# Designed miniproteins, single chains, continued (5): the designs that were tried, part 78

Each design is a single chain, and the fold is of that chain. pLDDT is the mean over its residues in the fold that is shown.

## One batch from the design tools (miniprotein)

Design m18691
Fold by ESMFold2-Fast:
Structure m18691 (fold): chain A 86 residues (1-86)
Amino acid sequence: EEELLEEAIRRAREIVYEVARRHGLPEEVAERAFEVVLELAILSPDTDPEELLARLRAVGLPEEAAEEILERIHRIPAELAEKFGL
């Protein structure tokens, strides 16, 4: 429900900004990457992983950073299921 969606968005934002900072990327790139993740992973979870990876790279992320974001974002549903007893 709404609480699950809000928590997913919060976790996705933290992941994207953490990975971007670790790779020395500017906040503008982190912001654009979070927008991509929100639209193509959180709000459209059926999006092809290769399309998500390509869009993350298009906004300025190196392949290693984009792959790490993809892997960590895909773990969010399982983590939320554990937290909320689903």
Scores: mean pLDDT 80

Design m18692
Fold by ESMFold2-Fast:
Structure m18692 (fold): chain A 59 residues (1-59)
Amino acid sequence: SDLDINRILEETRDLPSVEKLKRICRLLGQNYDDAYCLRALELAEGNVEAAVRFIQELA
């Protein structure tokens, strides 16, 4: 899964952090709306990898 996450991060490097996070969540079988993803990014201080961890802890 880390290899797949790194692939998505490379493919989405030019996209906003919320879109990167949404694509990673879809890979993990989770489909969250923009508001939920933005909240996770806010808690992670804009770090997409940390935001994924917050989403996993809240699920």
Scores: mean pLDDT 72

Design m18693
Fold by ESMFold2-Fast:
Structure m18693 (fold): chain A 81 residues (1-81)
Amino acid sequence: SEMEKLIEQLYRHVLALIDRLRRLLEEGRISPEEARRILDRVEAELEETRDYLISKYPELAELVNEKYEEIKARMRELRAA
C-alpha cells in the first residue's frame, strides 16, 4: 500500500538522521548535549507520528510499532555512546 511505502520511507529517513548525528558526534562537529537535544526532539516527533498513524490506520499498527521500536533502539545506542 502507499501508506506502507510512506512508513518505510519515514523509517529510512529517521535512521539516516540518527546515523548522521553519530558521524557528527564522532567528528566533534556537534556536542553530546546538542545531540541529546536533537534526539529528544526526534523522539517526541516520532511518538506523535506513531500515535497519529495508529489512530488513522489501525491495520498498520504492528508495522508502525515495529519500526518505532527499531528507531528507539538505535537512538538508545547513540545516547549510550
Scores: mean pLDDT 86

Design m18694
Fold by ESMFold2-Fast:
Structure m18694 (fold): chain A 79 residues (1-79)
Amino acid sequence: MKSAEEVAEEILRQIDEAQASLPALVAAGVLTEEQAATLAALLEELKARIERAAAEGASAEEIVKLAQEGIARMAAAVA
């Protein structure tokens, strides 16, 4: 099973990829520019929280929970 550091790195890579994808989603008409800006801010906040938790020795389970809470918040913001 992956270590907490490996889980954090994987989630951070997914966040970076999601941020990079936002302009394409706006161009495709999936998101408005306002929704993309909101998601970008929430992804940046989640990235900072995951990096801090990993640095402070949080468990893999705690890091996954932070990611799940962040995703739920983003889903609510664009609904």
Scores: mean pLDDT 83

Design m18695
Fold by ESMFold2-Fast:
Structure m18695 (fold): chain A 88 residues (1-88)
Amino acid sequence: SARERGLELMRRLEEAFGKYLEALLNKDEEKAEEYEREMLRLAREIGRLSPSMTPEEAEEQVRKDLEEIKKFSEEEIEEIIEEFRKLR
């Protein structure tokens, strides 16, 4: 179903985000770029299923969010990872 696909895409986006944060902490630029591309692709797919945003708008939102995260210190990134673990 569309609902089941949406939930799967959201789970994959969350997983890719976690791996992206880990790559940033490890200063693995190649892996960070790989996971950024995966997140942008997943955002576009989520946008296609959304009644309230276009695929382009979803991709742009994730791109903007990632640009803000790139400005964070290692300590701030570690704090985000810890908060994500507490939500699981």
Scores: mean pLDDT 83

Design m18696
Fold by ESMFold2-Fast:
Formats: C-alpha cells, sequence, structure tokens
Structure m18696 (fold): chain A 57 residues (1-57)
C-alpha cells in the first residue's frame, strides 16, 4: 500500500476529480485500497504518464 505522502502527491498530480478508466470511482471507495495499491504502484514504477492517461474519466 502507498504511503500518505505518495497518495497526496498522486492525488495532487492528477487532481481531486481524478478517476480510473472504466470506473467513475473506486479510487475513493471501499475498493480503493486494493485498486489504488495496484494502480498507484504501477504509476510509481513506470511514471505518472500511464496513470494520468488512464485517469480520463
Amino acid sequence: APSDQEKLDFYLAHGRSWQYPGQTKGVVDGSEAEFYSEEFRAWLSRGSHEALLRASR
């Protein structure tokens, strides 16, 4: 799971209205813990380019 600092940076980089493709929410729901961990980890490993591109909903 990402740290609070990483979560804040990610949210600020993508904006408070950031959403995953295929899902209007999930990042801030009960399921966010699982989905956020995987997507955020991929974002950190490969960079924000993919996460930002996918977060267009």
Scores: mean pLDDT 48

Design m18697
Fold by ESMFold2-Fast:
Structure m18697 (fold): chain A 88 residues (1-88)
Amino acid sequence: SAEEEKLLKEAKEKVFKAVVETLTKKGVPEEVAEAVAQYIVDVMTSEVSQPLTAAGLAERFGLSRSTASLALETARKALGEFQAENRP
């Protein structure tokens, strides 16, 4: 429905913004931060059982393991908060 599509769009935007802001504050170039955020959003909001790992993100995007871990933790927290706020 249009309401479910709107909620999904808002969830994606919240997660994307949180990851980009966190990574850019840590000195990751904006272009790379956006690519990482989009990849995480696509995996987290799909029904695909693809494992997201800090090591995999670090290798894929040339990040340190600590930066990749921070990106994943930020995305999971943002998504979890959004889901909690949008459930009765």
Scores: mean pLDDT 78

Design m18698
Fold by ESMFold2-Fast:
Structure m18698 (fold): chain A 96 residues (1-96)
Amino acid sequence: MEELEKEIEELKEQIKKLVEDLMKKAVEDGAISEKEAKEIVDKLKKMIEEGADSSEILKEIASYSPDTVENANKLSAIGILLAAIDFLKELKKKLE
């Protein structure tokens, strides 16, 4: 059961890293400034840690991302990881 909690935390770290990579790319592509990227990353990391709804997190990320195949792939990966967290949280509730 401690393993499920550890796995959830590892998935959160993976999402945070993907968010950082996505926002860095948005700055490189000229879609947002470095200052805006930092503010967005800080906000998204807080939402992830505080357990905000997965759909709200995805919507927030998508609102700042240029419409590119690379960004679409990263958003899909984030969506899958968020769904995995939701699944593991539900599983943890049933095993306690």
Scores: mean pLDDT 76

Design m18699
Fold by ESMFold2-Fast:
Structure m18699 (fold): chain A 59 residues (1-59)
Amino acid sequence: MVVEVDLEGPIRPGESPEETARRLAAQVQAALPPDAKVTITEVSREGDVARARLRVELP
């Protein structure tokens, strides 16, 4: 099963939007079964907020 998820998070000082997206993806991965796969498909920046689109593949 495949699900797409859109997430937003604040960009920390010294962090890039891509680093924020990776941090958000890691939080999602930690909440899922270990055989689930999370892939970042899109990253954008709106001021001090990063938006990430994630593709979540469940077994």
Scores: mean pLDDT 81

Design m18700
Fold by ESMFold2-Fast:
Structure m18700 (fold): chain A 59 residues (1-59)
Amino acid sequence: SSQEQRHQLLLQLSSLGVQKMLLWAKYKAGEISKEEYEKRMAELDAQEQELLAQLQQIE
């Protein structure tokens, strides 16, 4: 159903938010390089944009 699809997309968006927070924390702790941080953050941002586009299409 559209409700189940929306729920799944919101869970994935929530997961991405947590991943971004943890990635930022690792970068600030010096556990990853700036290049690695920027690359991984760009990948997460691209996934977020795709999920938001899918959420907008739910009727």
Scores: mean pLDDT 87

Design m18701
Fold by ESMFold2-Fast:
Structure m18701 (fold): chain A 79 residues (1-79)
Amino acid sequence: AAAIAALKADKAALDANIAGLKALNAQLQALLAQLASKTNPALPALKAALADLKAKIAQLQAAKAALDAAIAALEALLA
């Protein structure tokens, strides 16, 4: 019971972090679009940074899915 509650709290924290990173990603995409319209030599570096951020968001989403699976498995075993 306590272990499941702790995992659910960790999942909620990951959800909040993922939401924050998605919001940041959207802001960076909007900034990139503005810079693209004005021609900027930094665009390739900014695109690379955005790709890295998207990869990290995907990694955190995978970690959350693993926690969801662990919680579901524990709940099924304890039911």
Scores: mean pLDDT 76

Design m18702
Fold by ESMFold2-Fast:
Structure m18702 (fold): chain A 83 residues (1-83)
Amino acid sequence: MIPSREEQIEELAERLKKELGLPEELARKIAEALLENPAISAKELAEKFKLPLSTAKKARKIWLEYDIDVGILELEEGVEKSF
């Protein structure tokens, strides 16, 4: 089962908050940006949210790990699980 968009934002934001120590509101905005544009680069993410590049790279890695867990992108686990 794929979570709703709101659940995806909340779950990803919680991972970002836990692993990067980000404020809830900032973590949520970063989660929204990653879900809206999965192809966003770490550089673009760092520029958009005024983050260190290292933090932006970690945020993108956390999103990729989240996608593997829930199968939002058809390219990975989501394709293999049910269809």
Scores: mean pLDDT 73

Design m18703
Fold by ESMFold2-Fast:
Structure m18703 (fold): chain A 93 residues (1-93)
Amino acid sequence: SMEEFEELYEKIKKILVSQFGVDTPAVHRLAREMAKHIVEYKNEKLAEMIEKISEVIDKLGITLSELQQEAVKRGVSVQEVIDERLEELKKEG
């Protein structure tokens, strides 16, 4: 969200000003570009995760809640459970 971007931008700006000992428009631009790249990377990974979750839900009839519960029970990430379920689908197809 715009609020998440602004919060990240302000945090990065404070770190850069502290580290470089200067508060200039160049440092502000660098902080903004860094915040932009972090948000873009997060959004890319979130989109990839949503696509995989949608495929598992559609093909297996499993809910997101069930995937999360299995991940917690096994001590693994939700991503690992999704990848395992997708491999099972490939073996059956």
Scores: mean pLDDT 76

Design m18704
Fold by ESMFold2-Fast:
Structure m18704 (fold): chain A 88 residues (1-88)
Amino acid sequence: MIGDTRSEEELEKRAEEVAEALGKKYGMPKEEVERHKEGLILETRARQRGWRIESTRLNPVEHKKRMVVYDAEGNEVAVVELSYTAKP
């Protein structure tokens, strides 16, 4: 797991590696790969802080997913919309 003991640089590098691998596997455009990288970094930071993440699939045809991050008090901190190309 990407987590509590890693530096910010290590988290970013790991997120980049995962996003690039997914992008190559599914033929994602650069903008989509960058969004996945941002989402992975945000998810890792939320996990480190004990924040809750809720993920909802918005549109199966467009392969859109919405991620909402809640802090420890239950306040909405961030909303991120991601898209991805379905595996053929």
Scores: mean pLDDT 66

Design m18705
Fold by ESMFold2-Fast:
Structure m18705 (fold): chain A 98 residues (1-98)
Amino acid sequence: MKPKYVVKVTLHSPLSPRERAVILELMEQIALEKGADKVKVDPESGTLTIESNSEEVLKETVKEILEMAKAVGVDRVEVEDLLKHSEEIKKLVEEFEK
């Protein structure tokens, strides 16, 4: 079955492959701890894909990921709601892109 919500996170900073892998692994752990149903990490492309049937889980996950990325000095993180099903995720992303 296809999930209700799918978010893709992309790291655009000039990180080494190892630094990028560590940051993506931390993001994966945050998503799993917040209750995401499925997480896929692609260190080569610098992307993380998070799937959930709960909008609240994805909203909280995206918030924590963006806060962590900012704290560790990642200047640019792109977040995309692939299914366009969440107004709350859109608002959260707009707040962090200020």
Scores: mean pLDDT 74

Design m18706
Fold by ESMFold2-Fast:
Structure m18706 (fold): chain A 71 residues (1-71)
Amino acid sequence: MAAAELAGEQMVQGVRAQNPDATDEQLKAVGEATRESSLRMREVRERAPDDQELRDEVGSEAVRRVNEAIK
């Protein structure tokens, strides 16, 4: 949990710095999306460490979810 929480917190800080008008609700959604994506990436690394395509897909999904959260 700690690593996923840290990733979420860092993403929220980055989004807030780039989007000072972002609402607390949008920032919360960004944090949740980042945390969930970090947990998913950890699962992929543990279950399929050599699956580069799956890691790329999880990374792409993470970017998509963060972009959707800020809209």
Scores: mean pLDDT 76

Design m18707
Fold by ESMFold2-Fast:
Structure m18707 (fold): chain A 92 residues (1-92)
Amino acid sequence: LIDKAVKKLDEAAKLAGSSKSPVGKKAKDLLDKGKKYAKSGDLQKAIDKVKEAIKLIVDGYPDMSPEDQKIAQEALKKASSALDYLKEALAK
């Protein structure tokens, strides 16, 4: 579960970082922090950082270019998948 979450967070961070938007760069930083917390076993902190990144992307989405919106949608999909794995790991 944690390894699957880390893989999805890495994919989401790379997608967010490929955006030219300031939102994408900040979301990458949050996703990278979430990945570090997940690797260290701080699952609640990892969840909190991933949720913060998702909120930032969602809130910024309407002001993005069409190209950045496509990147944001893929990043959100990966981040949401990671969040599900982290929540499942925390429940055990």
Scores: mean pLDDT 82

Design m18708
Fold by ESMFold2-Fast:
Structure m18708 (fold): chain A 73 residues (1-73)
Amino acid sequence: SVEELLEKGRALAEGGLSQEEAQEAVREIAQADPEVAAKVFAELSKEFPKEVVLSLQSEVLRLNPSLRAALDA
């Protein structure tokens, strides 16, 4: 769900996760439907600095490049 993935995105942005937890969180966001991923990043963009959000988008796009169009919309 958007809510669950948003919690994972916030945890990634805050930097409180272990390396294993961070990798799993990125993977779960990368496996989301494009619409869901777009909503998650739209909400993160309201809460975190642009550079942090772009860094997270880059990690997600490394695993699933097909999300680029949805994240750029």
Scores: mean pLDDT 84

Design m18709
Fold by ESMFold2-Fast:
Structure m18709 (fold): chain A 93 residues (1-93)
Amino acid sequence: MARIEELLARIEELIERLAELYKRLRFLKIDGAPQEEIDRIEEEIERVERELERAIRELEEALREAGVPEERIRELVAQLRFERDLAVGVAMG
Protein backbone atom coordinates (compact mmCIF):
# COMPACT_ATOMS: atom_id res chain seq x y z
CA MET A 1 0.00 0.00 0.00
CA ALA A 2 2.89 2.47 0.68
CA ARG A 3 3.87 2.17 -3.02
CA ILE A 4 0.32 3.12 -4.10
CA GLU A 5 0.32 6.13 -1.73
CA GLU A 6 3.74 7.23 -3.10
CA LEU A 7 2.47 6.90 -6.71
CA LEU A 8 -0.68 8.93 -5.88
CA ALA A 9 1.45 11.68 -4.28
CA ARG A 10 3.76 11.69 -7.34
CA ILE A 11 0.78 11.92 -9.74
CA GLU A 12 -0.68 14.88 -7.78
CA GLU A 13 2.76 16.60 -7.87
CA LEU A 14 3.02 16.03 -11.65
CA ILE A 15 -0.52 17.41 -12.22
CA GLU A 16 0.39 20.53 -10.20
CA ARG A 17 3.66 20.93 -12.15
CA LEU A 18 1.81 20.50 -15.47
CA ALA A 19 -0.76 23.18 -14.49
CA GLU A 20 2.06 25.61 -13.55
CA LEU A 21 3.80 24.98 -16.92
CA TYR A 22 0.55 25.62 -18.87
CA LYS A 23 0.00 28.81 -16.84
CA ARG A 24 3.56 29.96 -17.72
CA LEU A 25 2.96 29.09 -21.40
CA ARG A 26 -0.25 31.16 -21.37
CA PHE A 27 1.53 34.22 -19.91
CA LEU A 28 4.47 33.87 -22.36
CA LYS A 29 2.02 33.88 -25.30
CA ILE A 30 0.05 36.87 -23.89
CA ASP A 31 3.32 38.83 -23.37
CA GLY A 32 4.55 38.03 -26.90
CA ALA A 33 7.63 36.18 -25.63
CA PRO A 34 10.23 34.91 -28.17
CA GLN A 35 9.32 31.62 -29.90
CA GLU A 36 12.43 29.97 -28.38
CA GLU A 37 11.07 30.52 -24.83
CA ILE A 38 7.62 29.22 -25.86
CA ASP A 39 9.23 26.13 -27.48
CA ARG A 40 11.22 25.37 -24.28
CA ILE A 41 8.07 25.40 -22.13
CA GLU A 42 6.15 23.28 -24.69
CA GLU A 43 9.00 20.70 -24.65
CA GLU A 44 8.91 20.66 -20.81
CA ILE A 45 5.09 20.20 -20.91
CA GLU A 46 5.45 17.20 -23.27
CA ARG A 47 8.10 15.69 -20.95
CA VAL A 48 5.91 16.12 -17.83
CA GLU A 49 2.83 14.75 -19.68
CA ARG A 50 4.84 11.60 -20.59
CA GLU A 51 6.01 11.24 -16.95
CA LEU A 52 2.42 11.63 -15.71
CA GLU A 53 1.07 8.97 -18.12
CA ARG A 54 3.86 6.59 -17.01
CA ALA A 55 3.02 7.23 -13.33
CA ILE A 56 -0.69 6.55 -13.98
CA ARG A 57 0.21 3.26 -15.74
CA GLU A 58 2.46 2.30 -12.79
CA LEU A 59 -0.43 3.09 -10.42
CA GLU A 60 -2.85 0.91 -12.47
CA GLU A 61 -0.41 -2.02 -12.30
CA ALA A 62 0.23 -1.53 -8.55
CA LEU A 63 -3.54 -1.49 -7.88
CA ARG A 64 -4.02 -4.71 -9.93
CA GLU A 65 -1.17 -6.41 -8.02
CA ALA A 66 -2.88 -5.34 -4.76
CA GLY A 67 -6.13 -7.04 -5.89
CA VAL A 68 -8.19 -3.88 -6.44
CA PRO A 69 -11.17 -4.62 -8.77
CA GLU A 70 -10.78 -3.38 -12.37
CA GLU A 71 -13.90 -1.17 -12.11
CA ARG A 72 -12.42 0.72 -9.12
CA ILE A 73 -9.05 1.07 -10.88
CA ARG A 74 -10.86 2.48 -13.94
CA GLU A 75 -12.84 4.95 -11.78
CA LEU A 76 -9.69 6.15 -9.96
CA VAL A 77 -7.69 6.56 -13.20
CA ALA A 78 -10.62 8.43 -14.82
CA GLN A 79 -10.76 10.73 -11.75
CA LEU A 80 -7.00 11.44 -11.93
CA ARG A 81 -7.22 12.20 -15.67
CA PHE A 82 -10.23 14.47 -15.04
CA GLU A 83 -8.25 16.30 -12.29
CA ARG A 84 -5.35 16.72 -14.79
CA ASP A 85 -7.68 18.08 -17.51
CA LEU A 86 -9.41 20.43 -15.04
CA ALA A 87 -6.09 21.77 -13.68
CA VAL A 88 -4.76 22.32 -17.23
CA GLY A 89 -8.05 23.92 -18.35
CA VAL A 90 -8.01 26.36 -15.42
CA ALA A 91 -4.33 27.19 -16.08
CA MET A 92 -5.04 27.85 -19.79
CA GLY A 93 -7.99 30.17 -18.90
Scores: mean pLDDT 86

Design m18710
Fold by ESMFold2-Fast:
Structure m18710 (fold): chain A 58 residues (1-58)
Amino acid sequence: TRELETIERIARTLSLESIEGLIRDYKGMAEEEKDPEEKEFYEQLVERLQKILDEKRS
């Protein structure tokens, strides 16, 4: 599967704390990334992970 889809699937099995950690890590990667396509990928990951986190908190 696509890398994004794989990470989302794994994230759904993780604890809230682990998902928060992933969001922080990928936000940092997005801020430091020079390649526009990779930057967009990390930004999309953060958005998807935040949605999963919000769903789990609800």
Scores: mean pLDDT 79

Design m18711
Fold by ESMFold2-Fast:
Structure m18711 (fold): chain A 61 residues (1-61)
Amino acid sequence: RREVVVATGEAPTEEEAINKALQKALDKARALGLVPERIAVDVEKDGDTYYATVALVVRPA
């Protein structure tokens, strides 16, 4: 019943990586007519790159 939309982003800064992942996740949810209820963010750094994973717990509008 409850769905999760996941998106990832990578960037040279943590802020850019999070923003990229969040924008992708929100765009995907919007295209499916789903509304976000909860947001989980995980950020990892490997070398010079930050990897952000955003998980949106979503419901039908």
Scores: mean pLDDT 82

Design m18712
Fold by ESMFold2-Fast:
Structure m18712 (fold): chain A 85 residues (1-85)
Amino acid sequence: KIEELYKKAKEAAEKVPDPELRAALLGTIDNLYKAIKEGNLREAAIYDVATRLLLVGGLLEGRISQETADEIKKLIDELMKAAEE
């Protein structure tokens, strides 16, 4: 079900109206998914942290809504849990 979570995370990131933040989130989500698929959990953890920092920064700058940020955070939490199983 990792692929389904990845697709949902990308769909959530596509809702971000700021084009620079949207591109950055899509990039870290793509890299997170690739790391999980390759079994590189250390690299996955790096991209998990990077995605969270982008969400926090985006919220502080008003570039993303709380609703969309919470949705993306929930999906990456589920991706990371699935990767550890």
Scores: mean pLDDT 86

Design m18713
Fold by ESMFold2-Fast:
Structure m18713 (fold): chain A 74 residues (1-74)
Amino acid sequence: SAEREALEKELRELAEELRRLAEESKDTAIKQFLEDVVESIERALREKSSVEELRRLKAGALQALAIAKDWEAA
């Protein structure tokens, strides 16, 4: 499905950006939070989770990205 392919691509790009932010973070709690989000994305992609689950993960990943960018320690 075109929607699935787009979501999988977007989630891979978000996971890469979140991993980069986790590596750059000096705050252990933010680092762990971002790593947990990346692991959730990678697991969903490996398990070929539903389109509904991929949409939920994309929303969560975008929120995580916003939190990381607004966090003073990130």
Scores: mean pLDDT 84

Design m18714
Fold by ESMFold2-Fast:
Order: structure tokens, then C-alpha cells, then sequence
Structure m18714 (fold): chain A 90 residues (1-90)
């Protein structure tokens, strides 16, 4: 249903927002061990968002939903790459 697809998109967006908050906290953290934990948590959340968006794209036939899901999927992939680089620098 359209309501179900909208709910799934909103859940993925919520995960992206939570991942971004953890990423920002990690960047501000002065203790490398605590920063690592925050980045590892952000990575898991971004990977969950990516998985949900990929599932939505496989099932959706609505052009608007597809366009938004593709945009958020690119954002999730970029965020995953960014957090992995931060983890390599610790």
C-alpha cells in the first residue's frame, strides 16, 4: 500500500537522521575509544537504512517513492563511506 511505502521511507529517513547525530557526536568526541563506539553505532544504523531503502526499491512501482528512495540510498552509501574513513583514522 502507499501508506506502507510512506511508512517504510519515513523509517529509513529516521535512521539516517539518527546516524547523522551519532556521526556528529563522534566528530566532537575527544576520546578516540568513545569516538570509535559512536562511529561503529552510526555505521550499523546507516547500513540498516541502506538495507531498508534497497528493500523498498525492489518492491515499489511508484515513481515518486523510487526517486526519493534512490536519493536516500545514495546518501546512506556516502554516509557509510564517510564513517568507514573516520574509523580508519582512529
Amino acid sequence: SMAEQTKRLSEAVSLMNEGNKLMLRGERETDPAEAKKLYEQALKIFEEAKRKLEELLKESTNPGTIRLAERYLRAAEQAIEAVKKKLEEL
Scores: mean pLDDT 90

Design m18715
Fold by ESMFold2-Fast:
Structure m18715 (fold): chain A 83 residues (1-83)
Amino acid sequence: APSPEEFEVEVDIALVRIGVAIARKAAEKTGNPELKKLVDKAIEYVDKAEQALREGNLDEARKYIEKAVKYLKEAQKVIDEIK
């Protein structure tokens, strides 16, 4: 079984992936190029977080999760401005 800390990072990655899926649907629906760039950056950082987790580097995984979340928050602001 993963350690409690590994499990927390796995859950955070899963939540970020859900956020990315929602934001990607919004980017596809709107065709907004700024939103697409922010979603692409969030995907880049969640992929890096997953790689760091596989390597056992929890601190690096957390840093990449924070960056992915930052881009998802920026994507949500763009979505709110389009409405």
Scores: mean pLDDT 86

Design m18716
Fold by ESMFold2-Fast:
Structure m18716 (fold): chain A 66 residues (1-66)
Amino acid sequence: GSGSFRGEPGSPVGEAWAVDPETGVRVRWRITPDGASVEVELPPGKSPSPATRDAIEGAQRVLERA
């Protein structure tokens, strides 16, 4: 659904996409002035894998070191 944004529109919004090649799980990482959020899209009959969590942590590491 549509949502309103919080924070100033001049602030850059960072997004990262990752796909787990083992499970096909999609991960969308969003960075806002208030913090980071993540959305996980699971294929039917699949469970979240350690690879999904690793991808999220990897993205966070890159952002923290920027």
Scores: mean pLDDT 58

Design m18717
Fold by ESMFold2-Fast:
Structure m18717 (fold): chain A 79 residues (1-79)
Amino acid sequence: GEEIVKEAERAFENIVRHAEELVEQGLATEETLREVKRLAEESLKKIRELAEKGEYEEARKLLQESTDRMMQLVARGLR
């Protein structure tokens, strides 16, 4: 039950950290970081809700889709 949520937290924290480092280096915008953080927060909340309902396959699918979307936001936000 809790395993998918912890995996999502770790994955999203890693992507947010990467985006923060890119902003610090001047390679990405603060707007890109805000969008990544918002998507991470919204996706994690939904993954927690799906896990609480026992919908683990949907939670895993959302984790993958959210991770891909966050990485696309980072790539598109590069200067």
Scores: mean pLDDT 86

Design m18718
Fold by ESMFold2-Fast:
Structure m18718 (fold): chain A 61 residues (1-61)
Amino acid sequence: HMEEQVKESLKKKIEFLEELRRMDDEGRARVKLTPEEQAAYDEYRAKLDRNIEALKKKIEE
């Protein structure tokens, strides 16, 4: 079980990561990527999504 301060910190972390993800996506859209660079970004993006989901699950506990 988590304390309210811990939950608040996790919520702020999630908001930060979600905004970072949005800004990264916008930045990448402005650059022409090679297939290798696109694959690397897709992998990074998937890992970021899993990290955000894991943090959200911690708040639910």
Scores: mean pLDDT 79

Design m18719
Fold by ESMFold2-Fast:
Structure m18719 (fold): chain A 61 residues (1-61)
Amino acid sequence: SPIERVLARHLAALPSDEAIREAMVNLLKSGTVSKETVVNAARRAGASDETIERALKEAEK
């Protein structure tokens, strides 16, 4: 989707895996974008599976 591509570009521009995790947590908690779209965008941005799993767990808190 267009949103997924825009988010992937944004996440890819972030300076670290920690910054990607933080951005993912904020997006997941805001409810602005679906969980599926956030995860797919992070994978397209080159985020590791560990970073994605950590963000998902943190967003559940």
Scores: mean pLDDT 83

Design m18720
Fold by ESMFold2-Fast:
Structure m18720 (fold): chain A 81 residues (1-81)
Amino acid sequence: SLEEEIEELQKELEELLRRYLAGEVSDAEFRARLEEILARYKELLSKLDPNSQLAKALQRNIDTIEAWIARLRAGEDPLAA
């Protein structure tokens, strides 16, 4: 289901973040993996009702990942507030 695909992507993102924070993933690899996850989230969002709570939650996750990618491209810490 779409919900199960979103849950698996969320777990993949959480594992990627854990590995990045542990220094196991470079900034370049982290950015590339975030861009892959972002593309998959955008594909899933296109299949949802835009007025649904699930679509709104997924859009928030997309906005967060896009902010992290922008910071990485600028040579900044993606997780700095």
Scores: mean pLDDT 86

Design m18721
Fold by ESMFold2-Fast:
Structure m18721 (fold): chain A 100 residues (1-100)
Amino acid sequence: SAATLAGLVRALPGRIEAVVVASGPREAAEALAERAVEIAREVAEELRAAGAEVRLEVERTWDVSAGVTVLTLRVTLEVRAPEELVRAAAERLARRLAAL
């Protein structure tokens, strides 16, 4: 049984926000959610490698009924970097999440 993933990424002044929803059998939804978190960590490390200060926060919310898990991730990257670097990172995050 496969899980599905939907995500929305937005760039704000000094901040990238993503809301990611993984839905399906528990193990598959959790696996997709963890892959999404790893992508966010990689984007944070890319920003740090470019000289940015980055704080990553991830909030997980679970709704489980009748063998279906809906796992919502709220991802926040607080970033001290030029606006173009923040925007480019948000675009990379969105592309990588869309590829899951």
Scores: mean pLDDT 85

Design m18722
Fold by ESMFold2-Fast:
Formats: structure tokens, C-alpha cells, sequence
Structure m18722 (fold): chain A 79 residues (1-79)
């Protein structure tokens, strides 16, 4: 369901932010994840994917990248 996907994406996003070791990149990642979640909550899946793609570009941790890729796949499944 949409609500279950939103909850899981929020969980994955929070874990990705925690996995990022650079404080400046962690802050950028947190802002992008919040924007993605806001877009997802509004049903704007294209905007949510855009913000997740930007988050992936910012993430330097392989763990953060893997978590964001999973979140992106979940949003894709809602299309």
C-alpha cells in the first residue's frame, strides 16, 4: 500500500542518513530525503524519484547508496 511504502522509504532514508559519515553530506542527504518523503506523501512519484536520485549523487557511503537504491525501487513500484 502507499502508506506502507511511505513508512518503509522513511525508514530506509533515515538509515541512509545515519550511514553517511561526512557531516555536510549527511545534512544534504537528510534534506533531500525529507523532500522525497514530502513528494511521496503528495503522490508525486516523479518528484520523489528526482530527490532520491539527487540523494544517491550526494551519498558517499556504500551502505547509504544501497539503502537509497532500495527506497528508489519501492517508489518505482508505485507507478
Amino acid sequence: SHDATLERVAQLGAQAVAAETDPAKRKQLAELVLKALSALAKGDYEKALEYLDKALAVATSPEAQALLEEARRLVESLK
Scores: mean pLDDT 86

Design m18723
Fold by ESMFold2-Fast:
Structure m18723 (fold): chain A 81 residues (1-81)
Amino acid sequence: KLEELEEKLEEVNKEVLELLAEAYEYYEKKDFKAAKEKIKKAEELLSKLAPLKSRLLDLSEEQQKKLAETAKKILEEEKKK
C-alpha cells in the first residue's frame, strides 16, 4: 500500500527522497525516460528493504508519480523547519 511506502520514506536517507523529487521534476517536463532513470535509482536504494523489492517495481506509473510527489513535499517541509 502507498501508506506503507510513505512510512518507509521517512525512515530512509535523504538521498532517496532527493532522487524521487528529481523524478517528479522530470515528470513535470514530460521527460519520462529521465524520470524512470531517477525512479530506478531510488528503488534500488529502497530495495535494500526486503519487503519493497518486487512490489515497488510493479506499482503503476500513477502510484510512482504520487510517491515522487510525496518525497518532494517531505523535502520542502524539512526546508521550512
Scores: mean pLDDT 67

Design m18724
Fold by ESMFold2-Fast:
Structure m18724 (fold): chain A 100 residues (1-100)
Amino acid sequence: SRRAAIEEALRRLDEEARRILAITAYSTLKQKKYKLSTEEAQELRKKLIEEGTPVEELLEEAIKLAEELGDEETKEVLEALLRLVREGAPGEPSDYIEPK
């Protein structure tokens, strides 16, 4: 399925690549919604990289922006990435994965 293909592609990205994708998606969607200039969008991207904003937080906000813009394809990719980021969180004792 398309969803499985997206998830497989995203699983091949390392932590850094996933973070860059989240920052890029968030800045691009925010630029579209608020009509930011190219320079303003670049400054936002730089700030997000420098501040170390959590990737999960970036993805949650980017998903909201994609939904508001009607960008279903971007939303689907970002939701898949958010799920992988949450699944890859190391060793929280509250991670009850259904084992079967």
Scores: mean pLDDT 77

Design m18725
Fold by ESMFold2-Fast:
Parts: C-alpha cells; sequence; structure tokens
Structure m18725 (fold): chain A 100 residues (1-100)
C-alpha cells in the first residue's frame, strides 16, 4: 500500500534505522543461501526466518521510539512489517519447496 511504502521510506531516511534494515537483509540472505545449500527442511527455515523477522521488528520499534516517532505511527509500521515478514517467509518456503 502507499501508506506502507511511505512509512517505510520515512523510517529508512534515518541512517541508523537504514543500517538496521541493511543488517537484517544480509542475515536473511545468509539464512536462505545456507538453507538452499544444506537442504534445510522448509518448516525449520520458516521457524528461523520468523525468529529473525521478530527480532528485526523489535529493533526497528525501539529505534523509532528512541527517535521520537509517534506511538500510533510506530504501531502501523510494526503491523505493516509483520505482514511483509509473513509474505517473505511464505515466498522463501515456496521457493525451497520448488527446489526440493
Amino acid sequence: SSEEQELLNKALSDPEIRKIDIEHNRKLMQLLFDALRNRVPVEELAARLREVHEEHIKRMEEALKKKGVPEEEIKKFVEYERKRAERAIESAAAYLRAQA
């Protein structure tokens, strides 16, 4: 959604918050490469990805609070990030099932 993208762009305009997002994306890539290489069960990968996304959401929420972002805006951001995370997990799971 346009609101989802606007909130993400606004958050990522801060270099410290952008760094958190970059580190998260690198960790996700490592997990996906390792899962594909080592034939990790899709259910195990999904569980690991969910842990990584939850940790990322917590870090982003704390960073936004520290930057003085309004509580209502943070709640919307967290809801959008949780939905994005679930879509990403399903996409990764589908990809691994196709490679099996």
Scores: mean pLDDT 85

Design m18726
Fold by ESMFold2-Fast:
Structure m18726 (fold): chain A 68 residues (1-68)
Amino acid sequence: SPLDQVAALLDRVAAIFREAQRTGVLTDEQLAELQRLLTEIDALFRQMSPEQQAQALAIWDAKLAAVA
């Protein structure tokens, strides 16, 4: 489903943030990957219902809390 695809992409975003926190640096390669991932997430998010969008945001909040 689009929600499952967004969850997988958000895992990749969270992994990049964890690495950036570990090194203290966000590289150009990491920034480019984030831009690609965010573009894919936006495209999928536009296809989702408001309920699925709310679920995706909850997944994002949980993953960011784990990185912070």
Scores: mean pLDDT 81

